# Designed miniproteins, single chains, continued (4): the designs that were tried, part 50

Each design is a single chain, and the fold is of that chain. pLDDT is the mean over its residues in the fold that is shown.

## One batch from the design tools (miniprotein)

Design m13713
Fold by ESMFold2-Fast:
Structure m13713 (fold): chain A 96 residues (1-96)
Amino acid sequence: LSEEELEEIKKKAKEVIDESLKTVRQLYESGDWEGLVKFAEGLAEFARFADLPEVEEKAKEVLEKAKEGTVTLKELEDLVKLAVEQFTEKILKKAE
C-alpha cells in the first residue's frame, strides 16, 4: 500500500466508525432494540470481512444481549472501540 492509500483508508475508517458511535448511541437512547440488533449483526459481518476474530466474538455476545434487550450502552461503545483499535492496528501492520 502507498502512503496516500493508507491515509485515505484511515480517513474512511474513522468516518465510518465515528458515525457508528453516533448511531449506536442514538439507537440505545431511543430504545430501538431492532436497530441495535441490526447494528451488531453488521459489525460482526464487518469483523469477519476484516479478519478481526476478537471483534467478531464480542459482536456476537452483544448481538445476543441486544436480542434479549439486556445490552448496555457501555458494551456497545466498548465493541465499537475494540473494532476501531483492532482495524487501525491491522491497517498499520499492512503498511509495513
Scores: mean pLDDT 78

Design m13714
Fold by ESMFold2-Fast:
Structure m13714 (fold): chain A 64 residues (1-64)
Amino acid sequence: MVSEEVKEEFLKELQEIANDKSLTPEEKRDKANLVVIKYSKGLSDEAVRELAAFFREAYEKLLK
């Protein structure tokens, strides 16, 4: 289970990437993928799947 605090921090990092006007859409995707990798470290398989689903939702709304 991913805590709400971790999800909030994760969303803030994605929001910062989405709001960075110096980045291309491709660079935003690359940075977002690195954030997913960073937050997946130390998580259970179930928590990683939860984070991946949350990322896809956030990605579609903020980066795409």
Scores: mean pLDDT 74

Design m13715
Fold by ESMFold2-Fast:
Structure m13715 (fold): chain A 74 residues (1-74)
Amino acid sequence: KLAKLTETLIELLSNPDAEVTASELAKRAGVSRSTVSQQLNLMVSLGSIEAVRKGRRTYYRRSKERLEYLEKIK
């Protein structure tokens, strides 16, 4: 369900150490991988999450750019 996808995405954004694949999110939310990929791509374009390529898989995680920026200006 869409609500489950939203909950899973909120969990991803709340945990800076979490790395998940689109397939894993689709499985947990009960939606298609393409639906998850659309949402993840939108969030990457907004700077909320980043895509990390590890070999043959792409993982998504909370953006470190903002955390890195805040750390530098402390």
Scores: mean pLDDT 70

Design m13716
Fold by ESMFold2-Fast:
Structure m13716 (fold): chain A 100 residues (1-100)
Amino acid sequence: ARKVLSDEEIRKAAEELLNTLIAELTKNKDNPVLSERVRASFVGLVRGMFSEMSPEEVRRFMEELERIYKEKLPTLDPVVAKEAEKTFKEIKEVAEEYLK
């Protein structure tokens, strides 16, 4: 049987994903090619994660991710913020495929 994710596990996963994404985008902010690769890698990772989750777990994950994203966005370097916004938009599009 598949393990059901707790609210705390979902919250922690969303926070860890976003913190890692911001760190990688910050590290590569002066290299557009590597920034695009970071974005593609994280979108792919999220797609893999969502394939193993229920629609309800995906919905809860997206709610937590959006909350943390909105909280952190004003604190980011403008270049990092722009790439984070692109990545978040692509993640939302992927989530919509799993929320049906």
Scores: mean pLDDT 82

Design m13717
Fold by ESMFold2-Fast:
Structure m13717 (fold): chain A 74 residues (1-74)
Amino acid sequence: SLEAAEEVAKKLKDPSVQAGVRAAIAFARRSGVEVDPETAANLARFYALADGRSQEEADKLAEEVRKLIEEKLK
């Protein structure tokens, strides 16, 4: 749900990753669809890379986001 994704965003310490997750939430809310974990993870990865993080760091943050959203949606 959108609320579950918002709770995940609050737990993330990285501002770029938080922005990615919040962008996924905003898109889902506007489009009337649920936030899927893969889309949120991919957006978090792209925002982290755009903010100058390494590929390894961005991949770890994306995996963390995916797992947290999957856990909240169960």
Scores: mean pLDDT 72

Design m13718
Fold by ESMFold2-Fast:
Structure m13718 (fold): chain A 76 residues (1-76)
Amino acid sequence: SVEEKIEELIERARELAKQILDAIKAGDMEKAKQYEAELQKVFEEMIKLAKSQGEEVLKKAIERMEKALQEILAES
């Protein structure tokens, strides 16, 4: 379902955010940049998918994504 796909994209974003932070800590800036590019694509895909379902779904998806990324950043 679309809701399952949005959930998978949010979880993928959490993993990528963690990988970016881990790469930065390791001094691997090239790897960090690659993960940042992947994260941007995940954001674009999530927004496109959620927008197709309507403004309320889009707003909720954005809020969930922001919370997920804030949680990863706070634990870093």
Scores: mean pLDDT 85

Design m13719
Fold by ESMFold2-Fast:
Structure m13719 (fold): chain A 83 residues (1-83)
Amino acid sequence: GAAELIRKGEEAVRLAEEAKKDYEEGKKNGDGIKYASGAVLLIGSQIDAGLVVRQARREGVLDEIPKDLLEKLEEYAKEAGLL
């Protein structure tokens, strides 16, 4: 249902934002471990964002997802090439 997808979407966005910060800081500061782990976690959370959007479309509840959350999910999914 929409409530479960909203919760999963919020978690995917939170993890993507944390991972993106680690990726960018690691790249900027030459921290190879932070860069690599951030990149892997970012890809994973972007895939999760895409799966939430696809499941919401399948269930017909895309309009029940808050617009701000949906925009973030679609942005991260597009960055992974899933939209």
Scores: mean pLDDT 85

Design m13720
Fold by ESMFold2-Fast:
Structure m13720 (fold): chain A 65 residues (1-65)
Amino acid sequence: MEKVEKIVEALRELGAPLAAGYVRLEAERGASVEDVAKSAVAAVEHFLGPEAAKRLEEIIREILE
C-alpha cells in the first residue's frame, strides 16, 4: 500500500488527478503494485502524452526501488 500511495501522489503532482483516482480504485480492488504502476503509465500516456508518461516511469522506478 505505501508504494501505491506514492504512485497516487506522483499522479496528482503531475496534474493527473483523474488517473490518480482510477489507480487508487484499482488498488482497492486488489490490483498489485506492478499492475497499478502499469495502469498509471498507460493512463498518463493516453491523456497527457508520451513525455508525461516517460516522466511518470522515472518517478515509479524510484518508488519501486
Scores: mean pLDDT 80

Design m13721
Fold by ESMFold2-Fast:
Structure m13721 (fold): chain A 55 residues (1-55)
Amino acid sequence: MKATEEEIERAREAIEKASGAVPSKEDVAAGLDAFKDMGLSDEQAIEAVVAAGAD
């Protein structure tokens, strides 16, 4: 995985704060990696995963 543990945890906390959902570390890591592969920065990838994970 290209995502760090720190990025994964930060994204999970942000999703939980926004929606109350608690996504798995694996799902968050996969999302972060996919967005980074699309050319997003680390912070943009986190924001994109949070937006996608918020219900």
Scores: mean pLDDT 75

Design m13722
Fold by ESMFold2-Fast:
Structure m13722 (fold): chain A 108 residues (1-108)
Amino acid sequence: NMEEIELLKRLLKEMDNIVSALLERDTVAAQGELEDLREVVRKLKPSFSEWLPKELERFLEEAGELIKAIEGRSARAQLDALRHRFDLALSRTKMLLDVEIADLLISQ
């Protein structure tokens, strides 16, 4: 099941790329990485339990909203709130991906 483990590792890498782009306030790079992540998630959905796609979709939604708010030059309070929501979704999704990778490694 090496192909599934590599897909999950690719998701973690794409998420880190989005974080890096957002730290640099590079919304073009962040949007590109977000679309790459959507494509990886599309390939993953049929292979895993319902909870993982739901958390990935939440992460994608929160990342997209933060990118739009940065591009739209939203007020600091709105950006702070969206950043907090993004950070929570990121932490939750990474934790679940780590658990799934560990489960697949045990199953080998």
Scores: mean pLDDT 81

Design m13723
Fold by ESMFold2-Fast:
Structure m13723 (fold): chain A 66 residues (1-66)
Amino acid sequence: GKREAALELAKQYGEELGKKMSEHYGKEPEVKVEEVSPRTIKVTVKVGDEEKVLYLDADVLGEAAL
């Protein structure tokens, strides 16, 4: 459904960001995707000592996936 599409898109975005950060820093990326509310998906990307946290709107992501 729309919610599954939003979560999958958030995961793909986090993995792509992690890959780009890994290419720059030369370390293995760690990507975590968490649904923190019905409207908010949290994506955490870590590469070495660098950490980025993104809060994404689940409705906007679900619409973009359709």
Scores: mean pLDDT 78

Design m13724
Fold by ESMFold2-Fast:
Structure m13724 (fold): chain A 85 residues (1-85)
Amino acid sequence: DDSVTQSQSMVSGLHLISTQGLNSAIQAQNNSTSVQSSGYQSAINGYNDSSQTQQVLQHIQNNSTQSLSDLGQQYAQQTQQLQQS
């Protein structure tokens, strides 16, 4: 998915993790997840299949959670390196 790919590209492009850069990436990921969820809700606003709706939203949330977890781990490693310097 384009928004997830763009977020991953931003993370991959960050060879030097700065606090500002990482915060921007996290905010972009959170905004992407919110937009995807809101867009899906808007698109299905006339449909009554709550089960399919929940499954799609769960997939969006799971992808976001994994991306944020990866960003958090990278930040923790960078912070540890800075503290050792």
Scores: mean pLDDT 57

Design m13725
Fold by ESMFold2-Fast:
Structure m13725 (fold): chain A 92 residues (1-92)
Amino acid sequence: MVDEVVEKIIEIIKEKNSDEEFIEIAEKLLRGQLNGQEDAEALKKLEPEQRAELLSLEALLLGVEVVHVVEQKTGDSKEAEELLTKIIEHVK
């Protein structure tokens, strides 16, 4: 479920953004693949607005992870599905 949501968010980011460097960093962030040393140099090249968007994407990823944990602990897939739908709608 989380992986499927991550792929959908990445697809939307690619559709709305033309900055290849920004897309690459956002994709790494959402996949949990950020390397602190290599990605620190890429982050320095981003505009302040792009860095703010990355922080928003990190907050979104944390929200998706929280929803996944709730589903795993409560067994309430319906509540998790509703929350994920709202998150995806917000990214669009």
Scores: mean pLDDT 67

Design m13726
Fold by ESMFold2-Fast:
Structure m13726 (fold): chain A 75 residues (1-75)
Amino acid sequence: MSEEELQEEIDIALGRIRYAVLKSTGASAEEIVEEVKKLANKGKTLIAREVVRAAEEAGEDKEAVEEGRKAVEEA
């Protein structure tokens, strides 16, 4: 695995872990979207995208998921 491929796998894992931590601490859909926006603004676009994907798979509010996805795409 190349350094690039390894970093991509790490970022995917970090996004999934971050969503799980947010949910375990009782974060609202709004707070999850705010975290996605912060990650995207820091250039952590892949991590932010995986947080949105995990939220969508978990059945989070559709409007919040769409807002998060737009934040990632606009970064």
Scores: mean pLDDT 82

Design m13727
Fold by ESMFold2-Fast:
Structure m13727 (fold): chain A 61 residues (1-61)
Amino acid sequence: GARATAEEVLARMSGGEKAMLLSLVYEEGLSYAEAARIMGLPSPAVTRHVAEALRREYGAR
């Protein structure tokens, strides 16, 4: 499902790609669909799960 695909994508992302996704979604307020298109991610659902996982990781630190 989208969550499992998001975990695979997250494991392959560089630190720069992770930072860019967080900036697009949380600083610039782009939709998950727009962020997915810019970043070349498979779907808005995958992009949402990746962004939420990254937000939890950075929010916990």
Scores: mean pLDDT 80

Design m13728
Fold by ESMFold2-Fast:
Structure m13728 (fold): chain A 136 residues (1-136)
Amino acid sequence: SVEDRLLELLEKLGEVTSAEEQARLVQEIIEIIREDPEASIDALTSLLESDNLGKREAGIQLFLILGGLAYKVPSNKVYGIGLELGLSIGQAIPIAGLVSQLSRFDLDMSPAREALEAVAERSEVARRMLELLKSK
């Protein structure tokens, strides 16, 4: 499923340290969204609205990586948003570091931006995250 593919890529992002490999994995996530935007929006919404804490945390991490990059958000702000949404320090630090490292790459975030905005129409958690990411 699209959900399983997104979760596998998120786990791989936690295992790699090179910016080039991280960029490749994020590009693969963007390509999944481009290939099947409807299923990707459904998968992200399902994760964020899940009663399972691990799935909800995975959804938050994916949303913050994609949103942090799409909206050019400073990494320290991504870190703070992660903590506010209930991520542990051990989860929030790698996400902020990833956004910081990948900000130097000119990634086409347009498919992710469109998907995140669509998810925000279906999920209050996603709407709150977008508001925080877009605020100065």
Scores: mean pLDDT 89

Design m13729
Fold by ESMFold2-Fast:
Structure m13729 (fold): chain A 83 residues (1-83)
Amino acid sequence: GLARLRRAARELQRAARASEKLSPEQKKNLIRTSRLAVEAAEAGDTVTLELILGVLAAISKSLEDPEVRRATDRLIRAARDVL
């Protein structure tokens, strides 16, 4: 549900901010994309949400921080449960 998605997005934002391995640009992009995922889900915009999930999956593959990668994967799973 949306509550789980919002929690996963907050966890990703926290992990990204706390990361010592991510650049400022990577942190900004993850935080922005996680917020857009929540907004799309709340709006019932499944097409935009699916596009955002593709972007998150691509970003996840390039992440050097295992905690941030796990948080990203949790967000992707939570968002798929809303689709």
Scores: mean pLDDT 87

Design m13730
Fold by ESMFold2-Fast:
Structure m13730 (fold): chain A 69 residues (1-69)
Amino acid sequence: SLDAVYELLKEIVSREELARLFGIDPSDEALRAYLASLTPEQQKALVISTLISRKKLSYEEAKKVVEEL
């Protein structure tokens, strides 16, 4: 779900860093609206790439996390 994607991203990179990455206001409303503009596949890809880059997970490990969202 969108809520699960957003909460997981905030645990990895914080709200302020997500806002900087997307070039938007660091409000929950703006961040949720941006994520809602993405397709479900784009949302999953964003989580996977964030887990790999920030938590140093393998693609296989990151994909397993996303399967639980």
Scores: mean pLDDT 81

Design m13731
Fold by ESMFold2-Fast:
Structure m13731 (fold): chain A 80 residues (1-80)
Amino acid sequence: SRLERISRFAAEALRELEKAEDREAFRRELLLLVAAYLRGLEEVRDYVPEKEQELLEELRRLAEERAAELEALLRALAEA
């Protein structure tokens, strides 16, 4: 199921975070990916190439502003 795939991804991502030498940089990348998942793959697919940069900047801002919530969600998904 979609939940099982997301849970597996979250668990693997958290394992890699524990192994990372620069955990803060890795954490930022993970939160950006979690933000992208919350926006949905269909939404990303619907963007034209010229808007891809704008979308990435919006996702980065979302990840930075909601870092604690996104990290908690990632941990919850890893346990699901």
Scores: mean pLDDT 63

Design m13732
Fold by ESMFold2-Fast:
Formats: structure tokens, C-alpha cells, sequence
Structure m13732 (fold): chain A 66 residues (1-66)
């Protein structure tokens, strides 16, 4: 529903404030439709590190929604 989407966006904005600058950049890259390899190259980190940060972001989102 639209109400759930609006709530999700607000929660996502609050979660972004709790993310490290590098975790925020990883999340923004994913939202922009970039591949993990593209994000890794742009940030100067490994693809495995991008994947790790994405998992940490996903965990924070789940905790906020629970």
C-alpha cells in the first residue's frame, strides 16, 4: 500500500542517519541501480566489502521494522 511505502521511506531515511558514510554510499548505489562491482570500483573497496556493508544495512532495516 502507499501508506506502507511512505512509512518505509521515512524509516529508510532514519536508518541512513545511523549508517556510516561508506554504508550510506553503498545503499545509495544500490538504490541508483548500480551493480556491486560498480559500487566497489567507485568507492575503492572490494566487492566482498560492498556485500558485507549491504548485509549490515539490511540488518538495521529489519531491526527498525521489527
Amino acid sequence: SEEEIERFKKIAEEIKKDLTPLQQKVLDGVLEGKSLDEIAKELGISRSTVRKYLKEVQKKIREKLS
Scores: mean pLDDT 79

Design m13733
Fold by ESMFold2-Fast:
Order: sequence, then C-alpha cells, then structure tokens
Structure m13733 (fold): chain A 69 residues (1-69)
Amino acid sequence: GRVLSGEELHKLSELIEKKYGIPGSEVQDVLTEAVVRHGEVTEENVIEALERKFGIPRSEVRELIEEVL
C-alpha cells in the first residue's frame, strides 16, 4: 500500500476539519497514534483509523487522500 508523508497527513487533517467539523488536532492525534503503532503509515492504515475513530466511510477517506496527493 502507499505510504503517506507527514505533510500529506497534515493536509488530510485540515481537509477533514473543513468537511466534517472535527478539530484538526483530534484528527492529527489519531494519525500520530497510527504512525507510532505502525512506524510508516499506509493509505489503508489511515482509512481504517479514521473509519474506526470518526465513522467516516472508507470510500470518502480514499477520496480525501487523493485530494492531498
């Protein structure tokens, strides 16, 4: 799977805050936890973490990831 950079993860947190009204800091905490757990974080790790924590559909997370590339 594709690995996301720290810059891409930051942009993703900003997009999620804008579209879903979730504080970017809370999104960043979830993404940081995924990085700590896995070392490098793949697209699938990000999709699973955001779906599990915030209930964002997997298809919508994939679309958001494509927007930060």
Scores: mean pLDDT 82

Design m13734
Fold by ESMFold2-Fast:
Structure m13734 (fold): chain A 90 residues (1-90)
Amino acid sequence: QLQQQLAQATADARKYVEELRKQKNIDPEKAEETVKKAAETLAQLYQLNQQLGFDVEGAKAASEAARAMREYDPELFVKYRKEALEKIKA
């Protein structure tokens, strides 16, 4: 079950990076929603990495998603990253 969740979260992170790159110059509201979803997926990947140990593909997907979000809007990245991590801690 956790391995399937890791594979899905890795795929979702890659999907949201592609969506953000397509949306950022066309639909800013949709781009912001994609940043929020990507930040939630990053938090999930972080939690799964703690449970399953280090996963190279998941770590690469998480790193690329974090970079894409920071390049789009570093303040939105920090905001949604913080919100996603607080949800995991609660």
Scores: mean pLDDT 78

Design m13735
Fold by ESMFold2-Fast:
Structure m13735 (fold): chain A 93 residues (1-93)
Amino acid sequence: SKSDLEKRLDALLSNPLQTPEAARTNALLEQAKQLLAKASTIEEILQAELLLQQAELEYARAFPEFYDPSTYDQLLADLEKRIAALEEELKKL
């Protein structure tokens, strides 16, 4: 839901990493937040979620040490599957 996405974005943005590698993920999170704040259609909400999922994937790939090594590969696979599903849903709109 929009509310759940807003909470997730706020949590991620409250602890941004101050590294060049995090700059792209932080930009995607800010774009997602701006889209979500003005979102009134399902398409806009899906676009915001796509940017959020892409930011999380890039963050996880840049900083694997912040994740549980036993679940890391599955987390990356789940993020990639969700991104593909969101891209497919957006193509149908």
Scores: mean pLDDT 77

Design m13736
Fold by ESMFold2-Fast:
Structure m13736 (fold): chain A 106 residues (1-106)
Amino acid sequence: SNAEKKVEELMKEIDRTTERIEQAIKDNAPDSEIIRLSNEHEEKTIELFRLIDKENVPKELAEKALKHVIEHHRRIADLFEEKGLYTQALIHRSLAIYYEKKLKEL
C-alpha cells in the first residue's frame, strides 16, 4: 500500500539522518549543527510513528518500524554521550523507552 511504502521510505530517511549526525560528530561540527540534525531526525521519527498509529499498516511492518526507531534513538544517544552532549543523549534515551512502550502496545 502507499502507507507501507511511506513507512519504508521514512525508515531509510531516518537511516540517512542518523548517518549525517554520526558524520557531523566525526567532523567536529558545531553543537548547533548536530542539534539541528537531531531535530530533523526527531521530526522523521514522529512522522513515522504517526503514520503507523493512524494508517492500516500490517502489525509486522509496524513492529519493524518501531524497532528501527528505538535502535536509532539509542544509537544517537550513544553518539551524543561520546560528544559530551549529555542532556541531548538523555532525551534520545527517554524517546527510545517511550517507543519501546508503544511497541509492547501493538
Scores: mean pLDDT 86

Design m13737
Fold by ESMFold2-Fast:
Structure m13737 (fold): chain A 84 residues (1-84)
Amino acid sequence: ELEEKLKKLLERVREIEKEVKEKTKDLTPEDEEKIKEILEEARKRLAELFKEIFGLSEEAQEAIIAGDAEAFDAAFQEALAKLK
């Protein structure tokens, strides 16, 4: 059940990121930068939680914070593997 919940959380995070991208296309550069900062803080908190729960590597935590899609996927796969 925890693994299933984690997968749903990953899907929800990806959906939110897509929605943010769509809604931010009409914003000023100043507003875009503010939203980017908020998202970075949110990812930082997410990385801390995954570290506490799954003992993620420092590299995986940095990937979550950076929001790089490929690295983000790798970080979440590492988290899922820790559920064994």
Scores: mean pLDDT 65

Design m13738
Fold by ESMFold2-Fast:
Structure m13738 (fold): chain A 109 residues (1-109)
Amino acid sequence: SRSEIQRLVLRIVGHAISGIGYQIEGELTGDPGKFRLAGRHFLRAAELSMRLGDLYEKLGDLQSALDEYQLAVKYAELAGAVDPSLEAEAQALKDKAQAKADKLKAKLK
């Protein structure tokens, strides 16, 4: 539903903003705990973007689904970059999101 989409978008944006904020705090303070928090928020944003992409695909909005899968790839990359302990989990999510994006690109030709 439109309301479900709006709630997912707000959750994604909230996690992305928190991730950026904690990354900045980590850079300023050198606190590894801040980078771990940033990575977790970016990873959650990636998971939710993947879920929103799946929802758009079910609704037949293939372009919005593609945009969300591409966003999931970017958030997963950020998660692994700021917290190397998440690299394997972030890479797995990135690979899944990229595969879904590539499949939709082929359909949109």
Scores: mean pLDDT 90

Design m13739
Fold by ESMFold2-Fast:
Structure m13739 (fold): chain A 58 residues (1-58)
Amino acid sequence: ADADVKKIFDHAWKLSENLPLDDQLKVVQKAAEEAEKVRKGEISLDEALQRIDEVAEK
């Protein structure tokens, strides 16, 4: 749903704000992929956020 998709991108933006540009692009791309899965009902919001966190962790 739309609110969950927005939360995913807001979360990704916060994670990326202190990262190099290349890493920002990776986090945003992952957010887009996971948001699509949440929109289709394939995974939960919490699962999507966890997967994005894993890409952003340094």
Scores: mean pLDDT 78

Design m13740
Fold by ESMFold2-Fast:
Structure m13740 (fold): chain A 94 residues (1-94)
Amino acid sequence: SEEVDKLLEALNEILKKLGLPEITDPRVRALIAVVYNYLKDKGYDVSDLEKVAQIVLAILDEERRAGRVFSFDELEELIDKYYEEIKKGKKYEA
């Protein structure tokens, strides 16, 4: 979708600014769709694509630390957590 493409672009711009490699993994595109749709369905602000991209990056970092992918229920809990943290001005940290 167009929104997922724009979010993936925003995510890769954040990584570029941090000196990290671009993500091209199609699983990340699927995660972006899950995060975006969950936030939208909850009535959360999705207009700031950089903030939404930071939520996705934080979840990817959590999956890397856990050594596994998360279930939808686990993802929903993490999305809520990182939405509140980023809303309070916390930036993504690798």
Scores: mean pLDDT 82

Design m13741
Fold by ESMFold2-Fast:
Structure m13741 (fold): chain A 63 residues (1-63)
Amino acid sequence: MIVATAPPAEPLTPLQQAIVDAVGDDPSRAEQVLKAVEDAVKKGYLTEEQARAVRWALEQRFP
């Protein structure tokens, strides 16, 4: 398990915050979101830094 406990360099964008909010307290949705974010980085829709920020925020909810 990769643990990203450091806060992101930039605050969450509205899109990143909406993604985190949509997950709620359901860890299965968190897994789906993390996979979608990883795919988006590979396709250039998100930067690695933005993906890391979303991952960090989700890890705060599901340590």
Scores: mean pLDDT 69

Design m13742
Fold by ESMFold2-Fast:
Structure m13742 (fold): chain A 71 residues (1-71)
Amino acid sequence: SSMGEQLVKEAEELVKEAERLWREGAPLEEVRRLVDQAIEKIKEAEKLGLKAPEEVLERLERLSTRVQALE
């Protein structure tokens, strides 16, 4: 598998964990940290020519927007 594929998989896992922490009422800083890490992994995957699945991007955008709205 390409490194881009691994980065997308890691981003998806970070999104899942951030969504879980958001639902459980974890500190906003912890959710933001995971969102930021997922964004960086997606950016690195795109530099390698691989786009994350649209579902993952939509979930990340939704979560990122919610986090930013509370800052």
Scores: mean pLDDT 84

Design m13743
Fold by ESMFold2-Fast:
Structure m13743 (fold): chain A 77 residues (1-77)
Amino acid sequence: MGLDDEALGKVTEVASLLIRGAVYLSIGDLEGAREAYREALRAAEEAVRELEESDPEAAKIAAGLAEAAREAVRELE
């Protein structure tokens, strides 16, 4: 498996921000949801850049999370 501890940490941080956004959305906090999803998108894009050469599998996971965050941000605009 291509996930080392650093890659796992980065992917987990992005996933946690997406979960935070979903929780805010579920309780009707649209401002909190937008902030969390925008932060998730930034973290995911950073993770993709950092992991592309060292852990391509983790980079693919991060790219998928970036797409999910990007769509969530678009839906809340």
Scores: mean pLDDT 82

Design m13744
Fold by ESMFold2-Fast:
Structure m13744 (fold): chain A 66 residues (1-66)
Amino acid sequence: MEEAEKHIKKAEELLKAGKDYRTALSHAGQAIQIAVENNDLELYEKARKIAAEAVRKLGLDRPAPP
């Protein structure tokens, strides 16, 4: 969990600073992978929300439906 929390903190800092959204997305993605491997739903949801915000900032939002 420490690694996932580290990635979440880095992603949050980048989003708050308004820069390197691609790197923030990468960190959020790493946290999601770790959360899935550890069956940590709380961590997964937090990392997913951060990833969604980074995707939104990058303009990579896919229209629904896929």
Scores: mean pLDDT 76

Design m13745
Fold by ESMFold2-Fast:
Structure m13745 (fold): chain A 100 residues (1-100)
Amino acid sequence: SKEEVIEELKNILDELQKAISYLKETGDKDAAIERIRRIIEHLEYLISREKDEEVKKALEEMKRILERALKELEKETDIKKAIEILEKAYKEIKEILEKL
């Protein structure tokens, strides 16, 4: 149901927030990248099962945001900028979720 997808997306936001917190505490960018890859895989799974076109479009937009963030993270050497990339992605995904 749409309500079940919304709960899964709240869990995804929590995992993204944990990735950001871990990066802030440790500076371990590679661990953050692996966490983001797992979130993208989870979104791909949700997209593959979704039949509601509006929900599917929102999931695809969230996936694109994270794929862009992942690409930027892989090239970024400054941990402070890496954190800003993830915080921007978090904000954009949260805004999409709030409109569902």
Scores: mean pLDDT 88

Design m13746
Fold by ESMFold2-Fast:
Structure m13746 (fold): chain A 68 residues (1-68)
Amino acid sequence: SELEEALLARGEELGAEPLAQAIIDAIKVAKNLDNLIENLKKGYEDAKEAGDEKAAELAKLAIELLEA
């Protein structure tokens, strides 16, 4: 899938492939897309507050791809 390929490629660039895969796995098992997007938005905010730029970038990309 384009979403999976984009997240894995970005994870590789950031050296955070396990985190990218965890996000992909969460997307695949999600029963409610709106709840998933809200959780990703919270994860993005939490990552920014913590200074985790890799987590913030991957969460942002996942949100953009899911809302497209």
Scores: mean pLDDT 85

Design m13747
Fold by ESMFold2-Fast:
Structure m13747 (fold): chain A 79 residues (1-79)
Amino acid sequence: AEEALEKAEEKAKAGDLEGALKAIGEAILEIAKLEEEGKTEEAEELGKRAQKLLEELKEEMLANREVYEKAMQELYEKM
């Protein structure tokens, strides 16, 4: 989980949004496994890190969504 979060943080800093999201997904699955193993404190700490990174990436995802919606609107205006 920790290694996956570090990889996600590195990819986010590099601007690799897709790679960062994939690494966060892997980290979330590993965090869920830690909770099943009774490592609740470790899972909570790692979960907070994953949530913070998702919030940072949310702004970039919203920017990409606007670009996508604008492109679709321009297509509809030309049709």
Scores: mean pLDDT 71

